# Designs tried in a protein design run: designed miniproteins, single chains, continued (3). Part 84

Each design is a single chain, and the fold is of that chain. pLDDT is the mean over its residues in the fold that is shown.

## One batch from the design tools (miniprotein)

Design m10915
Fold by ESMFold2-Fast:
Structure m10915 (fold): chain A 91 residues (1-91)
Amino acid sequence: STYNQRVQEAFEKIKKELEKRGFKVPEVTPEYLQLDEVPAAVTKAYINRKKDPAALLLAYSNAYAIYGKENELETVVNDIATTLQELGLVK
């Protein structure tokens, strides 16, 4: 669906910016991409956001896809990087 495509495009944009900053972006677990509906995938990501860096990235990608503007990408990437470090999900 168009919604699933926008979430995937948001994830790829965020991933590229994190990789440019030297972060090793985790691969999205196939289970998050194989759910029949994106709302189910996003709900699972939200529940696991403090335990799984892929879940955190999917939750942020969903928010950016719905509400984000092009000029906010750098701010979103900074927030993700800070959160990953604070939660100890990335060293």
Scores: mean pLDDT 66

Design m10916
Fold by ESMFold2-Fast:
Structure m10916 (fold): chain A 64 residues (1-64)
Amino acid sequence: ADVLGLAERIARATAAGDAAAARAATEQLKSSMGLSGDQATKVGAAASAGGPELGARLAERLAA
């Protein structure tokens, strides 16, 4: 899965106020990486607050 692309989508949707798009990208990241709901939520928060690269790095660490 393109983890960075999904993190970019979460950050973009959150900045635009598109909660549905942000949720859809977060669910796709969860499914692709085998993350728990809590882990996927933390990744989404990191991507939104710290940018998509931070979100992608966190997702990779949590999936390992």
Scores: mean pLDDT 80

Design m10917
Fold by ESMFold2-Fast:
Structure m10917 (fold): chain A 108 residues (1-108)
Amino acid sequence: AMPEPTKEDRVILAVQLALALRDGSLTPEQRQQAEAMLEKIAEENPEVAEHIRRLLDAARQGASPETIARLVREVFRAAKVSKEALERFIAGTRDPAVREALREVLAE
């Protein structure tokens, strides 16, 4: 069996799912599964739940890269995500506009 995901891994997954929901790359079934997983991660992490839900709502509305980057920053700050995990996440972000906005917002 694979090792159980850490809290950091689960929060990063929630953010990745929100970005996938925003970019429109998911099928309708994948969208439903992603939204359910996001809500489950929020329920398991009450200290970041409000930030995750705000990010999900913004992603559903197709919010700007700058708005998404600020909401991702709030989630990662509340979850105390490590600098290394943050840098890996930014490097793995496929949307160039979101990636650049994340780099700018997280440098503040």
Scores: mean pLDDT 81

Design m10918
Fold by ESMFold2-Fast:
Structure m10918 (fold): chain A 96 residues (1-96)
Amino acid sequence: SEDFEIIFESFLAAVKERFEEIEEAVKAGDLEKAEELIREVFAEARERALAAGVPQEVVDFYLSRMEESALKQLKENPEKFLNLLKKLVESYELGS
């Protein structure tokens, strides 16, 4: 779906902008700050996707599920989650 591609690229751009802060919070064991930063990533991704013309219902459908999954993964294994985000950012930078 073209809409999903725009949503996912919006998410990757938002992750890239906050990645260093997320990495520092996770490495410090500050999971409350890491959760706050992840919520900010999804808020920024939402604004970007809506600005790109994706319907709000479609944005909310995908991003709410992605946010729930991300927060669950952060709580279950913060280091594994950080490594996943790092790979996503690296892939995004190569595709830009």
Scores: mean pLDDT 87

Design m10919
Fold by ESMFold2-Fast:
Structure m10919 (fold): chain A 61 residues (1-61)
Amino acid sequence: MKLEITELPDGSLRITVTFDDGRKAVFRYDVKKHKFTLESAEIPLKEAFEGLVEAGRKLTE
């Protein structure tokens, strides 16, 4: 699994989770509102959500 976090000029974060099979889920995090939005997923929503939990842990340390 691979995690990539990109800071956008508007202060939001784009979080890309690449799973062991190579499929991706892309989330956007609005730092001011503490809100996650799913932008795209190549996997079932449950698995995308599990990737978001791991991404959230990495983001908050």
Scores: mean pLDDT 72

Design m10920
Fold by ESMFold2-Fast:
Structure m10920 (fold): chain A 84 residues (1-84)
Amino acid sequence: MKLTNEEIEELFKEADEDGDGFVNFPQFVKVLEKKLGRKLSDEEIKELLKKFLEADKNGGKGYLDRNEFFEFLKPYASEEIVLE
């Protein structure tokens, strides 16, 4: 999966269901699965959770703001990841 900055913005806006400017991991997984048109495997969820927690720079609050969300997905914007 290769993401543009515009696609990352769209994922953030759709995952931010409350419009509060924060996205938790379950909200992200739901929107990503919708974008891919399939369920994520346990291995994909595990890898993404690890990356999500690494991007949470605001002290492990369990959610990402817009800037942290972009940093979380930035590696996926530069490389084509084989998420079918």
Scores: mean pLDDT 72

Design m10921
Fold by ESMFold2-Fast:
Structure m10921 (fold): chain A 63 residues (1-63)
Amino acid sequence: SERQKRIERATAIVRALAEQQGENLTREAAVDAVQKELGVSRSTATELTRQAFARIDAEAAAR
């Protein structure tokens, strides 16, 4: 679905930022990057970023 594609894109953006900035990555920086790259509203970027972090955490727990 379109929503799942957006979550996947947001997850890829957050992963790339985490690799570049490591533990210095802030939530605000992640939301800003998602908003800029996907061209979505701030509230949409905030929700997508929240879901991206949740997916990354879940994938790490599954390994």
Scores: mean pLDDT 81

Design m10922
Fold by ESMFold2-Fast:
Structure m10922 (fold): chain A 70 residues (1-70)
Amino acid sequence: DKEKKIQKLTDKLMKEGVPEEIARYSAEVGVKTGDEQVGIDVAKELVEARKKGPKLLEEKKKEVDKELKK
């Protein structure tokens, strides 16, 4: 069930133009938190970070991971 929810949210994000790797990571976040909107918001932040540079994308991923592990 969780994998099916991750795949559905990943597909939704990719349809909105999010790259597959960012979409899947963000979908896993949304499913893990139990709130798809959190996953959508993370995807938007990571896409914006990627536009500014690959280092900023990695920094944002680490920041999100840190918040989720608290």
Scores: mean pLDDT 79

Design m10923
Fold by ESMFold2-Fast:
Structure m10923 (fold): chain A 104 residues (1-104)
Amino acid sequence: SVEDELRAAVEEAQALVDFLKSHGIDTSTLENMIQEARRLIEQGDYEGAIRTLEEFIRYAKQLIQDALKAGKITDQQALQALVRLLSIGGLVYVARRKLERQKA
């Protein structure tokens, strides 16, 4: 279901946040986005949840790139974070596709 894909995306997003936080990266903005996505899912606002997770992906990608440039994480750690981000993006994409089919 759309809800199942979005809940999976939020769990993977939390794992990414925990990974970045363990490397000394400020994740406060990403944590706020996860809280908002969870609230929107609970309310059945799946379109709002998808948009929030798309903003999360954009912000996280920039944060990872900035951390790599600043020498806060290694190339290998940046690759691990980006692979997790691609997984989140895939789950969000599947959720969007399922939501569009429900409206057809």
Scores: mean pLDDT 89

Design m10924
Fold by ESMFold2-Fast:
Structure m10924 (fold): chain A 93 residues (1-93)
Amino acid sequence: SEILERIAEYEKYIKENVETDPEGVLEKLIEEIEKLTGLSREEIEERIEELLALPPGAAAALLEERVRADPSSLLYEALLLGAAMVRKYIEAK
């Protein structure tokens, strides 16, 4: 339940802030992924790029498969998807 509560808090943060400060939202999500995983910013950016290269249905299916294989990855996968969606929003302008 605590992980789902944290995901809901990040979803609310994105929804409330993405239209006014999309670059700040992206930066915050990348920082949270760095803290959670220990991955470098470069590695996180590469993983975002990989998700953005996939068609929308394939990205969702890949995340579902990864969470099934490792349920402890749920928060990480949710943050990564959120970051990819914010990046896509920025690039669509």
Scores: mean pLDDT 83

Design m10925
Fold by ESMFold2-Fast:
Structure m10925 (fold): chain A 90 residues (1-90)
Amino acid sequence: MFEVLSREERLARALAALEAHREEAQALGRETLARLPALREELLAAGATEEELALVEETARAMAAGDVERAAELLTRLHELAVARDLAAA
């Protein structure tokens, strides 16, 4: 059975995960920002939208700053855009 999560449930789970792994999330955010030029090129080649790229950068900055509430919201929005793109392609 596939569990269908509400937006609020996805946001709550993302926030809990980021809080539980705050130091790892900050390290991942910093690493993502350092790799951003190459990652941006790869994501564009894979069909990512400009809005998805902007959210990836903002999410990485929020994670690097330890702003877990903002990072959780941005991760949730990025997930929603990715799902919408996949549904549109189907």
Scores: mean pLDDT 78

Design m10926
Fold by ESMFold2-Fast:
Structure m10926 (fold): chain A 87 residues (1-87)
Amino acid sequence: SFADLKETAVLQLRWLRSQATDPALQAEIDEAIKKIEEAKTPEEIVEILDELVALMRARGADPALLAQAEAVREGIRKLAAQAEAEA
């Protein structure tokens, strides 16, 4: 469901935040979580994660942390596609 998608995305971003040591990146992840909680469609959640990953890449985030963020984005994209197929 869309509610399960939002919950999963928020939980995975909270975990990603716990792996981050840069306060600026932690603040960006907090903003992404807020946007996901306010999101009205699965597509909006995917777009928020795409923007977060692009931001991390542009700012030269740690490669291991970037790989974790990309894995979160891909997992959520698959769940979003499933949620839309069930609607």
Scores: mean pLDDT 83

Design m10927
Fold by ESMFold2-Fast:
Order: sequence, then structure tokens, then C-alpha cells
Structure m10927 (fold): chain A 87 residues (1-87)
Amino acid sequence: GAEHVAKAEAALAAGDLETALLHAQQAFNAGDVEGAARLLEQLVERAPDSPLAAGALYMLSRAYEALGKHEEARRYREESERKLAEL
């Protein structure tokens, strides 16, 4: 939980988007869904054109689904699919 969030925040601050995404995924898998969602939103905001943004948007859709926010989850999934199609 908190350890993965802290590591993702440090990686994001350092511009290491790959490490930030990895630790955000680990935070989600550890059950820190809200922490993971905040980090993934920050990653997408800072680097929307990154190849990693599609993966971050997919994880956001899963996180919002787990939080019961089905409309937001659907929108993030659709955005992820669009970015993957453009690669």
C-alpha cells in the first residue's frame, strides 16, 4: 500500500514515468486503489503523449471500476483504447 504510493510519487517527481507506473500498479494490487488512481491521474496529466499513458489510463479504468465509479472507468478505458490504436 503506502510504500508503493511513496515510491511512485518519488519516481513521478524524478520524471521516471516507467517506475512511477510500476509502483502505481503495485499499490493498486496491494489494495490502495485510491492512492493508485491519484498517481495514475498525475502520470497521465504530466505525460499525456507518452506510450505509458495508455497503460496508465487502462489502470485508471480498473481503479475507478473498483471504486464503483463505472462512468469514469468506461471513459478512461475508451481513452486508453484510442491511444493504443494511435500507436
Scores: mean pLDDT 81

Design m10928
Fold by ESMFold2-Fast:
Structure m10928 (fold): chain A 73 residues (1-73)
Amino acid sequence: SDAVKKKIEELLKEARQKIKEGNLQEAFRLLSEAYKLAKDAYQKGLLSTEEYTRFMKEILDLGLEVGKKQRAA
């Protein structure tokens, strides 16, 4: 579970960096990977409901930022 949490956090950190760089395609790919990993980990009981909810909130917020920046381009 700790390894999975660290992996999700690393994917989210890299996604934030790609958003700052304007690499929105790579940011979206990383967010999609984080989403799939968080969902799979939650289904396997590797994440609590609170941890899963927190990660999904972060993924949603970053995804909305990517979408906003894509429309501004």
Scores: mean pLDDT 86

Design m10929
Fold by ESMFold2-Fast:
Structure m10929 (fold): chain A 57 residues (1-57)
Amino acid sequence: PRETLRSAGRVLVRAARENPAITAEQAAEALRQVGRFEGASEEQIEEAVAEVRAAIA
């Protein structure tokens, strides 16, 4: 779950950097959906979201 979230986060950061139509909030929300589907804890999801937001912002 943690490895899956980090992998997904890296893909979303790359996508947002390459495509200006993708906002940091859209990438963060997509990552939250992945985390919920994978059964990750709320803490793991928010940690991964914070990393994605920091990398895009």
Scores: mean pLDDT 77

Design m10930
Fold by ESMFold2-Fast:
Structure m10930 (fold): chain A 65 residues (1-65)
Amino acid sequence: MKEKLIEQAKEDAEKQKKLAEERTKKAVEEAKSLSPIMVEAMEGVGEIAIASSNTSLESSIKKIE
């Protein structure tokens, strides 16, 4: 039972992480026309979003256990 809940949480986290990566890629592409500073900013935002998703997964697993 616990294993199934952990597996579900991991699947949800992978789905959210993929969405965050796709959004970051699009933002970086759009920023390329602006300046190098904007590209760095968009990359940084994407890294934070991905890190937040990882933290949420860890929290969910702890609650299920």
Scores: mean pLDDT 71

Design m10931
Fold by ESMFold2-Fast:
Structure m10931 (fold): chain A 84 residues (1-84)
Amino acid sequence: SHMKEKDAKITEEALRLGEEKAEELYKKDPEAGEVVKQAAEYLLKSERISATSKYGAVRKVGELGEKGDIERAKAMAEAAKRIV
């Protein structure tokens, strides 16, 4: 029970991080915002990766979007889509 509660909390934090980063990016670059949103959604749906790894991956996609590295962010979104 303790482990499931921790994983749920980390997943909730990852969801919030993804939503906040996508919303911020939509205001400056709608393409970047959409890529971050899609990547976060597919990563959060995956049963194949841990909650901590989901958080780290969502954070990385957000960082790439903020830096304008849209090609790498898109590559992460496509990779996330394949592992759902």
Scores: mean pLDDT 78

Design m10932
Fold by ESMFold2-Fast:
Structure m10932 (fold): chain A 109 residues (1-109)
Amino acid sequence: DEDEQIARLRKSLPLLTAGASDEFLRTLLRYRELFKTGVFSDELKDAAVQVLEYLQELFPELKEELEKKIEEVRKAKSLEELARVWSEVMDLLLIKNYDIVQKIVKEKS
């Protein structure tokens, strides 16, 4: 029931999911389930790349940095390498989201 899981995510986290398509959230859920298997596979890498491509659509200002991370995912040879790249993506999103929010607050205050 991926559609029910997506509906629950949108209800629980409306602000965070407002800009996300159902296709994005479905891909994110698929990536999560594949990662939980502990098996490093091309399918896992493809799902990770697709999540990053959706993040480029949500955060156009990060497009170039995320493209570099997509290339690193494609070159990854282990779960450890994939997890490292994913950690760097999360750091990038946290830092850049903070900067974006600060700019919006300063411009509209």
Scores: mean pLDDT 73

Design m10933
Fold by ESMFold2-Fast:
Structure m10933 (fold): chain A 104 residues (1-104)
Amino acid sequence: ERERALEEALRLVEEAIELAEEALKAAERENPEIVPLTRALLNALRDARENVRKGTPQSLAEAIRELRDAIELAEEVAERSSPEVKELMEKAKELAEEAIRNLS
């Protein structure tokens, strides 16, 4: 059912937010240069979460766009970060890609 797909997408986005928050903490300690990119990622994921929660066709289209932006930001953070942050970003990207599949 569509409701189950939306609930799964929301769960995946919330898990990605938790990983992005851990990456932000690690970046603040180990690599301050990537903090602005990591915050941009976190903001994109939070915007996507709110749009998934609204559940309208328009808000879901916006959520997909925001998740695609989050994937690109996660890739940029991963390229410039420590191995710990890179692993968090690769997992966050996977979760965002799964969320897009549930919304499509």
Scores: mean pLDDT 87

Design m10934
Fold by ESMFold2-Fast:
Structure m10934 (fold): chain A 88 residues (1-88)
Amino acid sequence: SLQDAISLAQQGLTLAQQGNLSDAISYAQQARDLVQSQNDPRLQQAVQYLQQAIGSLQLYQKSGNQSYRDNAINNLQQAITLLQQVQS
């Protein structure tokens, strides 16, 4: 469900903020897959935000560069906001 995708993305955001990057990536990937499974064109931008967050988390995990962490958190927040707007 869309609510399940929101919950997964919120958990991913919390884990990313706590520095648990492997779990954050896993939760963000699960949220992305759930959003894609809805097959709703209104959700395409949320999929893109989740994809960017996943990529940035992976880059942060490899480099330790805080700019990737900040970008990942921002993209997760953008995805969550958009998913909540579509659910409304």
Scores: mean pLDDT 89

Design m10935
Fold by ESMFold2-Fast:
Structure m10935 (fold): chain A 95 residues (1-95)
Amino acid sequence: SSNTDQISDLLTEIGNLTNDIMKTLESRGDTHALGLFTNLLRLVVDAIDWNKPKSEILDLIDLMEQQMKEVAPELSEQAERLRDLLKQLVDLLSS
């Protein structure tokens, strides 16, 4: 279905962007930022998988963006893009 196709496309884009962020942090040896990013992303993914209230998922997405901008400000545009994609995914799943 068109909704399934949209979800699939978003998941692919989220996966690619997540991998790019992780590889960038790994290449810099920034173990602190990498650990923070992976832990926050896991919290977001778990909240989605466990069907937590939309408000809680959106708060976790915003927290991830804020924390990434603090520890890796050079990745601010990537963090904002990931926020937008995750919020789009949550909107489609909540429809």
Scores: mean pLDDT 88

Design m10936
Fold by ESMFold2-Fast:
Structure m10936 (fold): chain A 80 residues (1-80)
Amino acid sequence: SEEERLERIIEGVKQAVEQILTWLKKENVKSATITIILPDGTVIRITIENGKVVDVEVKGSLTPEQKERIRKAIEEVAKK
């Protein structure tokens, strides 16, 4: 189903972002941009400044509600 597909995407993106953020913290990288391009053409851009996520942008053909769910999931991981 579309919902199950979106949940799998959100879980995969959360895991990938958490691993990258953990690695950046270990290496003391204070500024970075993470760009994730999904097979459906969705683009997720995460901007990090002073060791914190300052912006999360989701672009593509997903609905505004689906984009917001992805954005909030990433922001939740970023607070850890």
Scores: mean pLDDT 85

Design m10937
Fold by ESMFold2-Fast:
Structure m10937 (fold): chain A 75 residues (1-75)
Amino acid sequence: IDEALEALKAGDTEKAVEALEREARRAEEQGWHPIAETLRLAARYAREGDLEKAIELAERAKRGQEVMDAMLAAS
């Protein structure tokens, strides 16, 4: 997700979309379907040129991932 956020903040839409879709696939493989859906939504907004909304959604997905990782580590 950090790579996607860096690309979004740099205005590199093509790289950002690729990174967001890669992270969404990874989240889906881990069973984190809500995070995967949020990342796909971020990629859609990035393609539409709404980088501010894409960044917001990517940061939300990153926070969700950190919470899930912390819960799994505590188990």
Scores: mean pLDDT 78

Design m10938
Fold by ESMFold2-Fast:
Structure m10938 (fold): chain A 77 residues (1-77)
Amino acid sequence: SREAELQVLRKRLEGRKVDPSEAPDLNGGDPRLWYELGLEYERQGDLELAARAYELALHLRPDFAEARARLERVRAA
């Protein structure tokens, strides 16, 4: 389930700092899931965790325009 995968990624960001070098592996290789996690953190008002999730999405897919735009907005806040 996508929701179960998002829960795992959220736990990693909240309970342990995620090494970006680990993101390309099975532990979070979908940039879309990191982007969706960032959106959830923005909705909760946690801009720091939102930025970290968007950074991980961009690490996996540097050409992810939506994640880049969101990250810029969050960093400017």
Scores: mean pLDDT 72

Design m10939
Fold by ESMFold2-Fast:
Structure m10939 (fold): chain A 58 residues (1-58)
Amino acid sequence: MERIEELRRQAEEHERTAANADAGAKVAGPGMATQLRKISADHRARAERLRAEAEALE
């Protein structure tokens, strides 16, 4: 179903954003690293919710 595919695509985008934020945190100063890790955590949480929604629709 198109809805399941769209939810999984959105989850993948959030996971990609989280990975980029984690990479940035490795080279950033302490304050910026903290902010980037928060961004990463938020995007990972969004991705998990989207995957759960897709699973529920199967």
Scores: mean pLDDT 83

Design m10940
Fold by ESMFold2-Fast:
Structure m10940 (fold): chain A 78 residues (1-78)
Amino acid sequence: DALELGRGAAENLRGTARALIEQAEALARQDPERAEEIWQRMRDMIRDSAAQLRALGEQLPEARELLEATAEEVLERL
């Protein structure tokens, strides 16, 4: 089921983004001098994952709106 696969991918991106943000916050608190590098790396990783999710939406028409909306939602939190 393309929609079920799409939901799984969307949930995975949300979970990954949340985990990466929490990890970046923890690391930045431990090493404030590297905070900008840590945040930039996290943002780049999330942007890349969101782009991949959007590309998957182009391959799965039934899930496209869900995947595009999820990618946009995650990117808006950066």
Scores: mean pLDDT 86

Design m10941
Fold by ESMFold2-Fast:
Structure m10941 (fold): chain A 77 residues (1-77)
Amino acid sequence: SPEAELVERTVAEIRRLLASGPEGQALAAQAIAHLRALRDYAEAHWDQLSPEQKALTAELARRLPELEAELAAAQAA
């Protein structure tokens, strides 16, 4: 779906930032925090979302734990 493709591109870009040294890791951390806030806002307003926004939010919620784990691993190294 277009929503899954958008989330996959976003995940790929954040993974690139995580691999780009301390500056990239700091930007990735900021991006992940922003995506978490967007997910939480969207879930809090779920009944107001379009089907496309619901699909995007569900895909983001599914993929976000992967990025959080990768950020934690990068910060531990």
Scores: mean pLDDT 87

Design m10942
Fold by ESMFold2-Fast:
Structure m10942 (fold): chain A 84 residues (1-84)
Amino acid sequence: SKKEEILEQIKELGAQIDKIAQEIVSLIQNKAPKEEVEKGLKQLKETVDKLVELLKSLGTKEAEELAEQLRKEMEEFIAYVKKQ
């Protein structure tokens, strides 16, 4: 029960991250104000942090490694976006 709820939350947060990233890319392509892009980046970081905590709650080495990789990919994405 609890494990199934956590896995569903992980899936839902993953979908939210993809949607937020897509919205940020669209804002950049449409030359939206910097404030809107920065708001999107903050929302992305908050959603990734929530997913990382859920992954760590699984207590497996594999989930912890996935959480570290997710944070790294987010930092690389943010750096890429800020360079635009």
Scores: mean pLDDT 85

Design m10943
Fold by ESMFold2-Fast:
Structure m10943 (fold): chain A 95 residues (1-95)
Amino acid sequence: HHHMTREERLEREREAILKLIDDGQYTAAANVVALLRAEGADPEVIDEILKKLSEKTGLPYEEIKRLVDELARAIREGDIAAVTEHSRRIAELFA
């Protein structure tokens, strides 16, 4: 992947996350998209993934977005305790 453009890498990561969602791996998909959000990925790509999670689960888009944004913030700040707590909340949301 070191020979890919940032756009090509993001597209592959987007496809991988959408496959996780199609396979019912919602918690894994949400954790990976939070990492992408923390790394400054395109907000439109993040929004597409969050909408897909909402559509597949029937859960409110705003609730999924809130938890993903909180996890992304904890990742950016290096707050391991907050990362653990928000990852747990995401797992409970998709239980």
Scores: mean pLDDT 83

Design m10944
Fold by ESMFold2-Fast:
Order: sequence, then structure tokens, then C-alpha cells
Structure m10944 (fold): chain A 84 residues (1-84)
Amino acid sequence: SEEELELIKKFLNEMLDPEIAEKVFELILSLEKDINNKEAVEKALEELKKLDAPQFLLDIVKQILKDPSKFYELKKLILEEAKK
């Protein structure tokens, strides 16, 4: 939903540097349209590496690349934290 996407965007901008938050949000939008969009995940991983993103975030993106279902787990965790 649009309301959930706005909540996710706000949470990411509070927790991450703006450039990193933007790249993560772009990835989320891409996977919402096509969960099997491997190219979007690979592009996001390379861009996040260039921005020196935290290792835990790179590890999450790598997990999604190997198993697309991990995206739904990540989205659920972000929404649960954003609602607190």
C-alpha cells in the first residue's frame, strides 16, 4: 500500500544516511513490482558497496539475492519497527 511505502521511506531516512536510504527504497520498490528481479538486487548491492553501506545491510541484500522470499521478511521487520 502507498501508506506502508511512506512509512518504510520515513523509517529508512531516520535510520540510514540519505543516499543509502534512497538506494534501499529503490530496491524495495523494484521488488514490490517483481520479486524475482535479480538485476535490481545486484545493482542495489553494487551501489550500496560504493556508498560504504553497513555490512549488516549488504548481508541482507546478499540473502535476498540468494532467496527472494527474504525480501518479505525484511519488509515485515521494517514495518514492525516503523510502527513503534
Scores: mean pLDDT 83

Design m10945
Fold by ESMFold2-Fast:
Structure m10945 (fold): chain A 92 residues (1-92)
Amino acid sequence: AEVERAQRTVQLLKEILEKLKDNPKMAKVAERLLEAAQFYLQGLQDPENRAEYEAKANKLIAEVFREMSLEERDEFYRAVVKAIKEINEEKK
């Protein structure tokens, strides 16, 4: 269940990244968040090393948001909301 949820998160981020391909700046943010989600999934699949993978994921997330201005964070949020809406419309 937890692994399946993490796999769905990775898949959603891949679909979001596809929608952001025409916005290179926001695509780079999505790529780094996808990498963090993949580290988290690896930790779930390798419980003995979970703490190390979670630390790598958290470091990436913190670094991404530290490097973004408030305006860039708002831009990314709006881009993600739009991407999710488009993905949901395609599944109807």
Scores: mean pLDDT 83

Design m10946
Fold by ESMFold2-Fast:
Structure m10946 (fold): chain A 91 residues (1-91)
Amino acid sequence: LSPEQQRAIAEAVAETLKAAAIAAGVAEEDAERTKELLLEIAEAELAGDKEAFEAAVEKLKPLVEYLQSKVSPEQWAAAIAAQEAAVAAIR
């Protein structure tokens, strides 16, 4: 994948998860922060910045746990399915 394709995939994934979190009743600020961290991880990976990648992953962990506590397992599964569909659309 080109860097442009990798960014497009990361943006689609992050936006789909943000939209799903908001639809599940998560505060828009928390959903936006999740999107920001997913994009931060993607940019760090593209840049080969291992420290930035690890830092972003550590920041994302508690937020993912928080989001999972706010959504049902069914809502979380639906968000993952929507993410997979969004990634497939960028082919």
Scores: mean pLDDT 74

Design m10947
Fold by ESMFold2-Fast:
Structure m10947 (fold): chain A 56 residues (1-56)
Amino acid sequence: HMKIEIPGTGDSLAREILNLVKEKKLKGLTIKTKDISDFARRVLGEELEKAGVKIE
């Protein structure tokens, strides 16, 4: 019962999230990334947590 709002593949989504984190535009929100590979989820998860964003 999960749906990604941002269009594209899991890889595309990971790229967009990383770009937003680099510019510190993402804070205080939760992103559902189950459709992203375990490797990409782990890598961007660390960056997002450092920026104060939660991943579910």
Scores: mean pLDDT 57

Design m10948
Fold by ESMFold2-Fast:
Structure m10948 (fold): chain A 78 residues (1-78)
Amino acid sequence: LSALSPEEIERLRARMRRIAEEGASVEELEELVEEMVEVGRKLIPELEKAGIMSKEEAEELIEKQMEEVRKLLEELRK
């Protein structure tokens, strides 16, 4: 739980809210997704250490979620 910076997470949340309220380009959404992935990957060692899942499993989950987000971005583009 202490692996991620709470401030960093709150910064992402504030950015998402601002984008949602003011509108966002696809480019801005893609940039946000990249930041979220980076944060998620930082959590992987903690998940492995806690015995919740392996690094491979955690990375696979992140990739799966990225695919879902990419699908949403494609829909927003059209």
Scores: mean pLDDT 69

Design m10949
Fold by ESMFold2-Fast:
Structure m10949 (fold): chain A 90 residues (1-90)
Amino acid sequence: MKEVEERARELERRLKELGGKSEEENYELGYEAGKFAVEYLEKENRLDLVERMAAQAPVGLAQAEAHPEKAGEAAFVRGYAEAVLEYVKK
């Protein structure tokens, strides 16, 4: 599990750069983060958590859209939510 911990730390490091990136780059980071989370939970056989994440995605999107001053963070949340929802839609 050290490999998973290393990947999580790398992702956290990338998240700290959100404010300095373009909206497109932040969206892509969010999508990658969402995909990573889904793949990790799928490997751990925790699809119940993936379904819960998908159910919470609309709430996260609404909260992000309520804060236009945080456009970069909102783009990340949109990417994350779309990656999670894309998995559940299949």
Scores: mean pLDDT 70

